# Designed miniproteins, single chains, continued (2): the designs that were tried, part 57

Each design is a single chain, and the fold is of that chain. pLDDT is the mean over its residues in the fold that is shown.

## One batch from the design tools (miniprotein)

Design m5961
Fold by ESMFold2-Fast:
Structure m5961 (fold): chain A 115 residues (1-115)
Amino acid sequence: MLSELEKNAIAFVLIASSTPELLPDVTAALAEENLISKNPIYLDPSLPREENVKRIAETLGLKGVPESLEEISVSDSLEEKIEKALKNLEKVLEVNPEVDKEKAEEKIKKVVEKI
């Protein structure tokens, strides 16, 4: 089973990386996988992306934010979405080393396959 920290890392990666157009599909997929159903997370459109990323990380109890995340858009192929999500997850794990990489990678792939 995933820990709460692993669930929160996956939710952070996908929400913080997704374009606004992809976000409804991402949040639906995360809810289906029981990653965010109890903790509603939203982007503030009045704030810069970097400030939203920090706020989401704080809301999810993550120790820090990576230097940069690759943008995942609705126009990306499934393979491109998976590649970007895994790359972004690796960056999050560099500042949150307590997350089980193998478990988080397996679950994030399943979520991305739904979007």
Scores: mean pLDDT 75

Design m5962
Fold by ESMFold2-Fast:
Structure m5962 (fold): chain A 79 residues (1-79)
Amino acid sequence: SKVSKETAAAITAIGIDFLGRLAKRLYPDDAKIQKLADEAIRIAEKVLEMIKNNSPLEEIQKLIDEGIKVELELEALLK
């Protein structure tokens, strides 16, 4: 498709950031959720900064893959 890899990366990072912030708001007293959500937000912010600084797509993709793994771990705790 014509959707740029950078746009797809940005959308993914924004989604991870929103989930992390939502989890922190809904579970303020759960230390495990707070810590994992902070990691998700940190990774998402790094991805967005890398896109802004025109970093190599391969490096951005590696960090996105890490962010998705953290998101899946966070989702497992929310069940």
Scores: mean pLDDT 85

Design m5963
Fold by ESMFold2-Fast:
Structure m5963 (fold): chain A 88 residues (1-88)
Amino acid sequence: APPASPEERERAIRRVDEAKKRALEQLEELKEKGLDESVVKEAKERIERLAEVTKEAIGRAQTAEQMEDLVRAAEEEMERIVQEAEEK
């Protein structure tokens, strides 16, 4: 497969940052609805760590397909973290 373009890599990084922003905004909304602050803090730390690790992996990715898989996995995991926090 052809190597990932710089534009594809920048787009993948932006998608991770946008997913992080959405997840953090959802956690703030849950906090305002009475979710325990310690649960919100733990979920935020997990999301921030996941975004950092995923962006580092995108930096090492060789193909657009690898970057797409990394972004999708991060988006799905961020959604799971928010859902798990909401269920507590």
Scores: mean pLDDT 86

Design m5964
Fold by ESMFold2-Fast:
Structure m5964 (fold): chain A 61 residues (1-61)
Amino acid sequence: SLKDDMLETALRVLRLLLNLGYPKEEALRKVIDYTRKVFGDKLSEEEIEEIIRAVEEAVAA
């Protein structure tokens, strides 16, 4: 689905930032901003919140 494709993109961006040496909290903030800015016109607010939750969970793991 579009939501799943966008989730994969957000997780990929998170991984990239972490691999570049960004602190977890900074990487998380950047990915959340990116998600809202880029996907806000393509997904519902509920779907955006689902992606953000998944990214937060991935950082916490």
Scores: mean pLDDT 84

Design m5965
Fold by ESMFold2-Fast:
Structure m5965 (fold): chain A 69 residues (1-69)
Amino acid sequence: ATALESQILLAIAAQGSATAAELAAALNASAATVSAALASLEAAGIISKSGNTYTLTPLGKAYVAAIKA
């Protein structure tokens, strides 16, 4: 994953769930850039979208554990 994707995953892990707007504010990135990264992570099966919130899949949780190690 890119550095931005890793930061997104860590932020979702810390909060349990996050919106694209919350992630854009937390990472000081544009909403468009964050939304593109979220779409890529969702396509990879690392995160799931429910309404306007994103959560980690079991694969995403394993990926975050690997980043933290």
Scores: mean pLDDT 80

Design m5966
Fold by ESMFold2-Fast:
Structure m5966 (fold): chain A 98 residues (1-98)
Amino acid sequence: YAEKAAEYAEKAAKYASKAAKASPKGVLPATAAAISAIGASFAALGGEKLGEHAAKSAYSAKLSAETAGKKDEKGKEEAEKAKEYAEKAAEYGEKAAK
């Protein structure tokens, strides 16, 4: 589960970064989503002790990506994908915490 959480968090960070580049009006929330997703990836790789932190960071990435998609239409598709991958990272992070 930790490996899957890290994989999905990495994908969330990739798409959040693309959203930030595409979306001048959404750059701040898209960048926040990328940073939170990177944090979730590192926490997931830290094993069971950090699984709870990985899930929380992924959830924050999801909220930031959702906000980015609402701020600028140019980055909306990338922001939607970042949100979807962050949601999956949170699901697997929660399972890794068990």
Scores: mean pLDDT 73

Design m5967
Fold by ESMFold2-Fast:
Structure m5967 (fold): chain A 95 residues (1-95)
Amino acid sequence: MSKEELDEEIAVGVALIALSVTSLGAKRDGDQKAAEAIDEARQTLVDAVNAGMSAEEALRKAIEVLRKALQEHPDSEAIRTALRQLEEILETLRK
């Protein structure tokens, strides 16, 4: 496995964990709309990776889902947290 391939696999894994944790937190706090948006972003990330997209492309698609959700729910801390985490992970892949 190349270092680049391993870095991409780690980035996707960390993003999936971050989205799962943030979604559960939103559900716990009663923010069902945030939980649904974060679950959609997670599914988008999985579908993109399974379609053979790069980690960067998959993360960008998930980020677009969260950005759209944040426009519809601008006061959602859970969506804002998930978006920030994915943007930080994406930045680690940009060398």
Scores: mean pLDDT 85

Design m5968
Fold by ESMFold2-Fast:
Parts: C-alpha cells; structure tokens; sequence
Structure m5968 (fold): chain A 68 residues (1-68)
C-alpha cells in the first residue's frame, strides 16, 4: 500500500519519489498505456535505439509503476 510505504520512507526525498511514482502510475492507467508498451519503450532505450518524447513519457510511467 502506498500509504504504508510513505509512512515507512526514511526521508522526504523517498516520500516525494513514492508519491510522484504513484501519480505517474495512475496517469499511465488513465491514458490506457499497457505494461507491454511501457516495457517496449524501456527496451528501446536500453538497446540504444532512437527514442521519442512519447517513449520518454512511457519510461517515466514505467518508473512510477516500479516505485509503487
């Protein structure tokens, strides 16, 4: 649970990261971005392939989901 993780976070930076992560994860869900699309965008970045602003946004959503 996000609330429990926020309460257990050691500092304000960790709390902020978790909160922003939750907001990004919720935004990805609202926009209908699938786990498969997020993984594909992340894989393209790891492989050193050209990335778009859309891929960068999807990578931020993937990071948010990983933090929550």
Amino acid sequence: DLEAKLAAAPDVGSQTALYLGALLAKKAEEEGVSDEELEAAERRQIAGQPVTMEDILKSMYALGRRLV
Scores: mean pLDDT 69

Design m5969
Fold by ESMFold2-Fast:
Structure m5969 (fold): chain A 65 residues (1-65)
Amino acid sequence: MKKIELDYEIAMARIAQSAGIVGLEEKDGKYILTTLQDSQSAKDIADKIAKRLLEAGAKEVEVVY
């Protein structure tokens, strides 16, 4: 169950990445979300993705503005 939830949230983050809103990188079980736009909307989207990844079972998520 948790693995499917995490895979889904990663897929959603990849959709946001393809839209040029965030970059997503994984390093040793840590997820790094980088905002690709200097806007409050992009920061809000990155923060929501980070929260969803943590709720889905990610151990650590970092947001870089």
Scores: mean pLDDT 77

Design m5970
Fold by ESMFold2-Fast:
Formats: sequence, C-alpha cells, structure tokens
Structure m5970 (fold): chain A 73 residues (1-73)
Amino acid sequence: SVEEKLAEMREILARLDDMSLEEQQEAVLRMTAIEKQLLAEKAPKEVIREMVLLEASAVAKLTLALLKQRLAE
C-alpha cells in the first residue's frame, strides 16, 4: 500500500546514520524506486510531499557522508 511504502521510507531514513556509505547509497536508490512507484500510483499530494521531504533528507545525509569521505582522502 501507499502507507507501507511511506513507512519503508521513514524506516530507511531512521536507520541511515547507522549505515555504511555503500548501504546509504543502496538505501537512497531504494527510496528512488519507492518514489517512482508512489508517483505511478498517483498517491495523494500529502503523501508525495512527505515522500519528497524524506528523500531530500536522505540525499542530504548521503551527500555529507560522501563529502567527508573525499576530505579524508
């Protein structure tokens, strides 16, 4: 269901800080797959808004992790 997909995205975001860099990259790819499914199902605007905010938060965390890795090189 739409609610189960949002719950999966919330769970991914909640666990992201405990993930390795590679796990974070795979998690963000999974969130992108859920995004495509929610858009194809024409989910309500409130669901799409929450989805976008969850994905943006995850992408921001991944971006910071990638920048930290590059600075350590």
Scores: mean pLDDT 86

Design m5971
Fold by ESMFold2-Fast:
Structure m5971 (fold): chain A 114 residues (1-114)
Amino acid sequence: MDEEALRRIRAAFDADPSLREEAEKLARRLTERVMEALRERMPELAERARGPVAVAARIAAAGHLTGDPEIAEIALRVGVETMRWLLLQRGVSEEEAERIAEIAREVLERELAE
């Protein structure tokens, strides 16, 4: 876990409380985009992944809204890694968890790119 990136995200959100509402809206949109891709590519596992995907989306959204590309990249990586760990804890196989992580990373990178 990158403690410096998380500290900088917290500082940004403390400085601008409106970022929390923006992060929630962005995270919700990102979650649904990832879930749409998972329903198409891995329909049998899609709903089992929703909770972990929502965690990844929230972390990625928070990092993106700092406006710092380095923090955004770290947050995206940490979010996807956290999601993978949560999937493994829920009994998803390593192979399936890795495939879900790849799909989520692809979708999140696309949606957050300008």
Scores: mean pLDDT 84

Design m5972
Fold by ESMFold2-Fast:
Structure m5972 (fold): chain A 63 residues (1-63)
Amino acid sequence: MRLSLDEAQLRLAATLPNLTPEQVRALAEAVAAGDVEAVRRLAEEYGLSPEDQALLVALARGE
C-alpha cells in the first residue's frame, strides 16, 4: 500500500532536512500519488542527490 500524504510528508521532512516545508509538501504529494515523473522533476528542481532521487522514486513506486 502506498504511503499516505501525511506519512510521506513526515518521512521526507526527516530524511531531507534541507528542504523547505513547501518543497517537502510538493514531493510528498507526488510520492503519495505514485507520480514517478513528478517526483523526478521536483527532486532535480530542488537539487537533490541521485541517491535521494532514487529513494523518492522507490517510495513513489511503493517499494
Scores: mean pLDDT 79

Design m5973
Fold by ESMFold2-Fast:
Structure m5973 (fold): chain A 64 residues (1-64)
Amino acid sequence: GPIAVAASDLGEEAAERGARLLAERRGAADYIGLAGKDHEEAVRLGREAKAENPEAITHYVGEP
């Protein structure tokens, strides 16, 4: 299943790179990179992705 990574303060490209690297480590074919303008937005995007993909492994960067 897909892997989702939500990041704050890293920008969209960095979040995508992080998700791709994590997917490679776990042998997953799919990945989702999420970048919020700030920490609160990144957390929202990550929670939304997790709700849409309940079987995905979701990682949050910067969540309290």
Scores: mean pLDDT 55

Design m5974
Fold by ESMFold2-Fast:
Structure m5974 (fold): chain A 79 residues (1-79)
Amino acid sequence: TDLHRQFVSDLSQSGSDYAKSGDGDKASISSQRGSQLASQHPGVSQQVSDYMQKGSDYAKSGDFDKASKYSQLGSQISS
């Protein structure tokens, strides 16, 4: 459980970092993977999955500020 939370947190943080650097493709991929993993694990809240999905969606649309913000929220909650 703790390892899954750590991995989700790491993917969420990576999504935020890529969004801040303007790499929308990598930001989207990292946040999408984190969202999928969060949704598969009962020990991680659905809110984490929702935030990471929003991070991915904003990264795909080029809104890197919102992408970073939502991915960072997912990282904070997954801890």
Scores: mean pLDDT 79

Design m5975
Fold by ESMFold2-Fast:
Structure m5975 (fold): chain A 98 residues (1-98)
Amino acid sequence: LDKLIEEYLAKLKPEDQEFIKKLEEALSTVEELSDEERKKLILLYAAELLGIRTEEIEKIRRELVERLNKQGLTEKVVQTLREKISEYAEKLEEEREK
């Protein structure tokens, strides 16, 4: 997991890396999330910024959603990240235009 995150982050522009750091900070406020769950969420956002769509990434996304739903955290996490996701979508549009 850590190696894959490092590989993805190394492909991002410094500004996008700072955005990911902001997501990490937001996720750290959700005390009920484990460190591994936070890392997986960061991996998913980094993959999306890079346009990476692998079976492994999709599997991680599904497993995370299921785990968060079981814990009753899905809505809290989504609401916490909603504004960051909107900013993220704007960055994806800018990246596509290059």
Scores: mean pLDDT 70

Design m5976
Fold by ESMFold2-Fast:
Structure m5976 (fold): chain A 97 residues (1-97)
Amino acid sequence: EELEAEFDAGAYILALATILSVAKRTGKVDVDFAERVIEGAREAAERLRSLGKTDLANEVLQIAADIAEELAKISKDTDPVGAERLQKLAEELRAEA
């Protein structure tokens, strides 16, 4: 359970970093896919917190929030509604950390 939660958190963070890398290169953000991956990271962080790994959970939430904010900036001109959704999600994640 503990190793699974840490693995899941790492996998979601790597997926988000990949999404951000592609977005920076292409100028395009799949907002719906990004939101699903961010929610996965949030769930993994909550599981880590329930296992007493509060510092790691907070780190995961902070990284996910930073990536969500950068994705919002990239998508702002092409998908302002999607950008607003990602920005709100980043704010929620930071409040939970």
Scores: mean pLDDT 87

Design m5977
Fold by ESMFold2-Fast:
Structure m5977 (fold): chain A 59 residues (1-59)
Amino acid sequence: SRQTAIRLTSEALRKIGDVVQWEIELKRQGRYDEKARAEVDERLAEVTAEFRKELEAAS
């Protein structure tokens, strides 16, 4: 449903925000290397994959 899609979108945006805040913190600490960048990218990919799966299941 449209309402379910809105809820799932809001949840995905919150999770993305959490990952972005973690990336900012790593940069502030001088810990943002290639490995950290890869881990941030992996977490964003996981959130995106979960969101797509939930959205498809709700359709």
Scores: mean pLDDT 84

Design m5978
Fold by ESMFold2-Fast:
Parts: C-alpha cells; sequence; structure tokens
Structure m5978 (fold): chain A 63 residues (1-63)
C-alpha cells in the first residue's frame, strides 16, 4: 500500500466540480503510471491549498 500526492492547478478559483474532476484525473493517472487497476486506487483526500491549487492524495493497493 502506497500513498501518492498529485498537485492540480487551475487558471482561476477552483469550483467543486473542477476539484471532483481533478480527483478523477489524478486517480486515472496514478493507476496508469503504476500499472494497477483503477479499482486499486482510492482518493482519500482533496485539499485546496490556494484558490488555484489543490493536492489530491490517493492510496494505491497492489493486488
Amino acid sequence: MEIEEVEARFQGPATPEQLALAAEIAKQEVAERRGVALENVEVVRVEQTSPTTAVITVRVTRP
């Protein structure tokens, strides 16, 4: 089990919908990069660090 943080940047203040989309993109990117099924990647935290930046924390479980 591993934890990875993915930084997301926005051109303006992030909406809840943009944060949700960034979390889904981060989950897909981590799954592809680590060669694991999407079901083995869980979004555990979405933290908005500024109006235009967020950190998405994902947990990766190896099968």
Scores: mean pLDDT 81

Design m5979
Fold by ESMFold2-Fast:
Structure m5979 (fold): chain A 88 residues (1-88)
Amino acid sequence: MEEEIEELIRKYLEAKKNKDEKKIKEYEEKLKEIEEEALKEHEKYSGAETVSPKVAAVLRAQLRVAVEEGVLTEEQVAAAEAALEKLL
């Protein structure tokens, strides 16, 4: 599943670089579906010291998108990924 999410992120980023609005929308919809599924899984981990690998993968996906949108810098993403690694 993590590999599938990574592949989806790469396709989304490529679509954004190519300004392919149709593919951007298609991949955003798929990412949103994965996010909703991960949110349901998070409820089962709410009392744990760690997050599920699936939730971590979705959060990494969101961080990648935030960099492309200019909301976050690569340095901020690296810091967030390091923080997530400590919770796994």
Scores: mean pLDDT 66

Design m5980
Fold by ESMFold2-Fast:
Formats: structure tokens, C-alpha cells, sequence
Structure m5980 (fold): chain A 102 residues (1-102)
């Protein structure tokens, strides 16, 4: 129960920070907020390390691809918003895994 409340708080705070960064076109800020959230959630469920590694690598890949797309002319805000949408999905999936484990 207390762990679940902490997990929900971590996920909600990370999603909020990602959305705020994305609205400003801050791709790095959105990425850092999502990565921090996934890492903090992973610490609450060490046994889910493989599931969290996959999600972390996905977010890293989206960030690196996003920087390349910006260099190729895609608007920074568009890329940041797409990363925030996928990052929210990854965080909500991670939260569900923790809820199912507890």
C-alpha cells in the first residue's frame, strides 16, 4: 500500500515534468524527467530489472532519435511532445507492473 502510493506519486510527478518540458520544446528535460521516473520506480521493484531495462533503453533510443530528427529539420516541440507521450506510456506500464506484483 505505502509502496504503491509512492510508485503512483513518482509516476505522476515524472509525467507532469515531462509534459511541462515538452510544452517548452525541451527534449532533454522531458527525457531526463522520464528517465528519472523509470529509475526511481525500478528501485521499488528490483526483481523487475529486465522489464525496466527494456523501457529505459526504449526511452534512450527515442531521445537519441529525437535529436537526429531535430537536426534534420523536425520542430523541437513536436519531437519533445512525442517523447513525452511515449514516456508517459512507459511510466504507466511500469506502474502497472509494480501494482500487479504487489
Amino acid sequence: SEILERARRIAEESIRRMREAAEKGDLEGAYEAGLRGLKELQKLAPELVLEFIGRILRLIGLYLDGELRIKQGTPRKEVAEELAEEGERLLREALRLIEEKL
Scores: mean pLDDT 89

Design m5981
Fold by ESMFold2-Fast:
Structure m5981 (fold): chain A 60 residues (1-60)
Amino acid sequence: HMTEEEKEAIRFTAEGLRVAAVSFLRGLSPEETQKLIDDVKAGKVDELEAEVNRLAAEDS
């Protein structure tokens, strides 16, 4: 029985893992990775998710 707040926290964690995976595969710098994480925390999740998905798709 997860609350909406718990679901949001899980989504944030999953997004962080996606950023880490994309950063690893694409060779992003630590500074670029940190900026993406900061953008997620600032509530730019939708724009960031689109960018992460684009990078992941290009890697395929």
Scores: mean pLDDT 65

Design m5982
Fold by ESMFold2-Fast:
Structure m5982 (fold): chain A 65 residues (1-65)
Amino acid sequence: KIEEIEREIEELEARLAELAAREAALADRSEPEALEERMRLGVEEVELAVRITVLKKEKEKLLKE
């Protein structure tokens, strides 16, 4: 079960890195579409970061219990 949580964290971290790279690629763009995409990516990045934090806490609980 811990290995499953670790794998899920790894997959989410990879997705977060990919979204962050896409946001960074749009950083020098000022078109409205690019600004909207960066905002959407930022929201998704926050959601993934929260999910990763929750999973890390669950992993710690399983290791301590």
Scores: mean pLDDT 80

Design m5983
Fold by ESMFold2-Fast:
Structure m5983 (fold): chain A 98 residues (1-98)
Amino acid sequence: SRIEEELRELVETHTAEEVRAAIEEAIAAATDEVTARYIREVGEPVLRAVEERTEEAIEEAARYLEELEKRLEAIRAEAAKEPSSAAQKAKFREQLAA
């Protein structure tokens, strides 16, 4: 898995404190709550893998991140199928303003 290989490199090249600082900086730089939540969800398993420094922790983190990526792809695919949702929300706002 590409995610597993990237996590192994991260564990070998970074300390837990460096990863924690990077996660906190990324959350602080996030412009919306959805992005901040995503960074926390990705960051937690990555930080645990770096803290434990075991092949088992890397494999568990990679498995979680692969499942998260699949969920995001499914949500993105569903969002791409509906230009009508934004138009329906706009129509609803116009009815409330009248």
Scores: mean pLDDT 72

Design m5984
Fold by ESMFold2-Fast:
Structure m5984 (fold): chain A 55 residues (1-55)
Amino acid sequence: SDEAIRELAELLGMTEENARTAVAVIREDPRFIPLFAREGRVSEERIRELVERAL
């Protein structure tokens, strides 16, 4: 969980605290996955994988 949060934070260029908030937002509404993927310039699959591991 904490490792996945660190990986997501590095991937999206944000703090671990902001990454935890991003996970919570995506958990409530997965429609945000494409938006985070675009911002981080990564695949939606990678974001989904890291969010699932962070839970």
Scores: mean pLDDT 82

Design m5985
Fold by ESMFold2-Fast:
Structure m5985 (fold): chain A 98 residues (1-98)
Amino acid sequence: MKEEIAKRAKEELAELKKKGITIEVEVADLATVSEAVALSDELSAKTLAEGKVIVVLPSSLKPLVDKAREKGLDNASILIYVELRHLPEEVRLEILEA
């Protein structure tokens, strides 16, 4: 189920944090998630040597990113919150707290 995928993503993001890798979230005026993934890979390739990974999200997801930031979620938790946007908010928060 999607909850298991989110839990796995949370664990992988926690491992990156343990290695000192910083995750940054940017929003860009992109038409598709595929374009956002391609730009994320390009930018992260340039900054990985500095211990930084940049994840770009399409502007259509900006309201969800803003809402997650307003709730005080860190960048890793914001990514999981946005990925699970089709689930009820209470379920998303439960997954992030597990």
Scores: mean pLDDT 72

Design m5986
Fold by ESMFold2-Fast:
Structure m5986 (fold): chain A 74 residues (1-74)
Amino acid sequence: MKLPSEEEYKKILELIKETLKYSSKSEEEEKEAVDFLIKEYEEAIKNAEETNPDDPEKKKAVELLKEKIKELKE
């Protein structure tokens, strides 16, 4: 399966963040949903690092994705 580009990762994270913004769920449920999404993205990062650890382009994408994950961890 093709790994999404930096732009695709950004778009996905923005859409997810916007979707959660409109949720009427309790704070606890919202936090659990965010934690689940963070874990999914961390697994994607780990997979990219394990399969192509020497690829500088993937390292850049991973670094940007980690920054977006930090935004979700508010």
Scores: mean pLDDT 66

Design m5987
Fold by ESMFold2-Fast:
Structure m5987 (fold): chain A 115 residues (1-115)
Amino acid sequence: SMREKLEKAKKEINKLFDEAKERVLTAVRNGDVDEVEKILDEFAKKVREIARKAGLPVGLIFKLHSIVLETKRKVVEIVNDPSLTPEEKAARVEELLDITKKNINSLLDKAIEQA
């Protein structure tokens, strides 16, 4: 069913998000902007592939992709802020990633309820 596909995609996306979050926070602490961008680009690509293979609606895939791209933009902005220490950058990025996870799950939960 569509509900089972959405629930499976949600579990896979959350697992990948938690792995990506840990890697991003490590790269942020190390001041490695290129690695941060690479991790988030890989995450965005994997989310699209999971959603596409699960047969999720194109509009939902677009919204998920837009959330990840906007998160990448904001993370890069934080990492490039010369007024912040590495630990302050990591704290702000962690807060932003937690908001992103909530937004992704809210979008998927709404789709599950409508399925």
Scores: mean pLDDT 89

Design m5988
Fold by ESMFold2-Fast:
Structure m5988 (fold): chain A 55 residues (1-55)
Amino acid sequence: SAAERAARLAEIIAETRKVIDELMAQGKPEDVALIEASKRAAELAAQWHAEEARR
């Protein structure tokens, strides 16, 4: 449903923000944190796309 897709998107966004915050807490600069978080977001989006394709 649209609500389920919105919830999944919100989860991916929350995980992306968590990765940024964690890396910045470790002393990584913002651009490095964003690049690494973007890789994680792409991985989660690809997993979600694959799950939907199997339905």
Scores: mean pLDDT 86

Design m5989
Fold by ESMFold2-Fast:
Structure m5989 (fold): chain A 102 residues (1-102)
Amino acid sequence: ARAEVEALIAQLSDPDPAVRVEAVLALGEAPVELWPLILPALEKALSDEDPRVRAAAGEALALMALRDPSLRPALEKALSSENPEVRFAASGGLAVLEYREK
């Protein structure tokens, strides 16, 4: 439900990285209709201070992109990040998309 997604987005500001990881993974499994609300939050999570949160965000975006290839631009934008760990997470998602689009 939308209210549950809004609560998960709020949890991305939690001081506990374990809470943020759970929120990111749950957001990646949300219905397509809610993705316009979720995508900006996942893009921020790719730049999170904790590497587990960044990896979870890359994984969530990759799973979403497998269902809708129009998410490829979000992954490509992350590949241009100044943070090499953000670029690494995004590159994994893009490689999965290219494999599936063959």
Scores: mean pLDDT 74

Design m5990
Fold by ESMFold2-Fast:
Structure m5990 (fold): chain A 79 residues (1-79)
Amino acid sequence: MRLAVVYTAASITLAGLWTTNKIGRDSKMPKAVLQEEMDSEVAAGKGLLAEMEKLGDPNAAKLRAELKKLEAEGKAVLA
């Protein structure tokens, strides 16, 4: 249950960082730099997912869905 609060804060931080970064760099970042950032953000999220899954937290499924969404958005930007 404490992890649910931590997950909410982490989810907002990750989504906020991704959205702000995407908006701020939409017209300025070359494709290669965007790809590197996408990979870095996904890796960070997977680390959180692994920890939550180890604890058997039901929020792990929600975090996995969010990571899948971020990967899809990154692929769309790189296309």
Scores: mean pLDDT 62

Design m5991
Fold by ESMFold2-Fast:
Structure m5991 (fold): chain A 64 residues (1-64)
Amino acid sequence: SSRDALENAVKGAEAARAGDYETAVAHFRAAVDAAPSNADLRAQLAAALEKAGDLEAARRVREE
């Protein structure tokens, strides 16, 4: 839902600001699951995956 996507996106951004990219990935993944058509959330997930060192997962997210 839009609320779940927003709540998870906020938590993901907070984790990323703290340098906790593993936690940021988990929250941005939940946000994308709640709003799969939202390209901005997929871009944020891909960026968090790149910062976490998972370049292959980041590439796959960008292809969707």
Scores: mean pLDDT 85

Design m5992
Fold by ESMFold2-Fast:
Structure m5992 (fold): chain A 58 residues (1-58)
Amino acid sequence: MSLDEIEAYVRELAARLAPELTPQQLADIVKKAANLLMEGKSKEEVDRFVEEEVARLR
């Protein structure tokens, strides 16, 4: 999976979970989650990270 595909996936997931996020908050989550996948973390770990970050910002 390319970096662009990873970023697109994470951006869609975060925006769907919390549409109230600012563009800056969304970009920060996308960058961190993409880095985790590039480091070899599983999709399940990344999904959990996105959910935790979204919950923290609520």
Scores: mean pLDDT 77

Design m5993
Fold by ESMFold2-Fast:
Structure m5993 (fold): chain A 81 residues (1-81)
Amino acid sequence: SSLEKTLQKLKEFLEEQAKKSKDPKEKEVLNRVIEILEEALKTGDIEKAIKELEKLREEVKDDRSMYTLIAIIVQELKKAL
């Protein structure tokens, strides 16, 4: 489905970003996003994935880069619904 393809592409993009990052805090946030997307791929529960991503976004609100990245991911998931 279009949604499964979107989840897979977002996951692959984030895995590449995590490999390239030299910031341990950024790597931790990226890996948490990857885990949320992996769970969504396994369960098909996109509403739960969006909720968990919004919660993570609030936890990283002082990190503009990570906050913006998560906001973009949420928008891409909403477009694929």
Scores: mean pLDDT 87

Design m5994
Fold by ESMFold2-Fast:
Structure m5994 (fold): chain A 72 residues (1-72)
Amino acid sequence: SEEQEIIRRVVQIQMRIIAARVEADLGNREVARETLEQTREEVDELLAQFPDNPLIQEVARKIDAAEAELRA
């Protein structure tokens, strides 16, 4: 179903955000930034396609937070 595909995509994005945070913690900040930049592109595409989907809105907020933390 479309809902199951959205859930799968959101989970994959969440895992990439976690991986980027781990890389940052290990001192690999440039790898973390590149991972977040690539993930941002996919999140923006999903948000454009499903603007009212709460799971997509939640993952958009999570990548915003991860980007802000990396810049601090």
Scores: mean pLDDT 87

Design m5995
Fold by ESMFold2-Fast:
Structure m5995 (fold): chain A 70 residues (1-70)
Amino acid sequence: MELEVEFDPSLSDEEQLAHSKELLKQALSNDPRFTPEELEEIRRELDAARSGAEQLEVLLRASRRVRERL
């Protein structure tokens, strides 16, 4: 089993953001705790994020909302 999920400092900010979005989508899709509505909202927010800091902020809020449902 091979995964292309590794931190690579040679990547640009744009490439890092694009790659992390794909990884997060895969992780979220495989997590039964998320609803389709939550997944769609997170995807939109991630797509709008322009920096790692913005991406982290979105993930923190999404994570807290999901945990409240648990």
Scores: mean pLDDT 67

Design m5996
Fold by ESMFold2-Fast:
Structure m5996 (fold): chain A 80 residues (1-80)
Amino acid sequence: MEEVDKILEELAKEDISTTANALRVVRKLSDKLDEIADKRIAELEKTDPERAQSIVERRKRNAPAREATRAGLDAAIDAL
């Protein structure tokens, strides 16, 4: 997947010599992966709307877990 490879290459250039910077890179990766997922869902809506809707419903059900993970990363960065 070319988009993921480009994101990983960009993040690999970030300064990860400190724990704080490493956690910020992980946070950026999480955000970029969500953007890719949103683009994929939008493309799938054009060819298979029912499947796209199923994925959207699943993401809504998992939203609290995703929010908790992001809050944990942000708290860890702030604690450093």
Scores: mean pLDDT 73

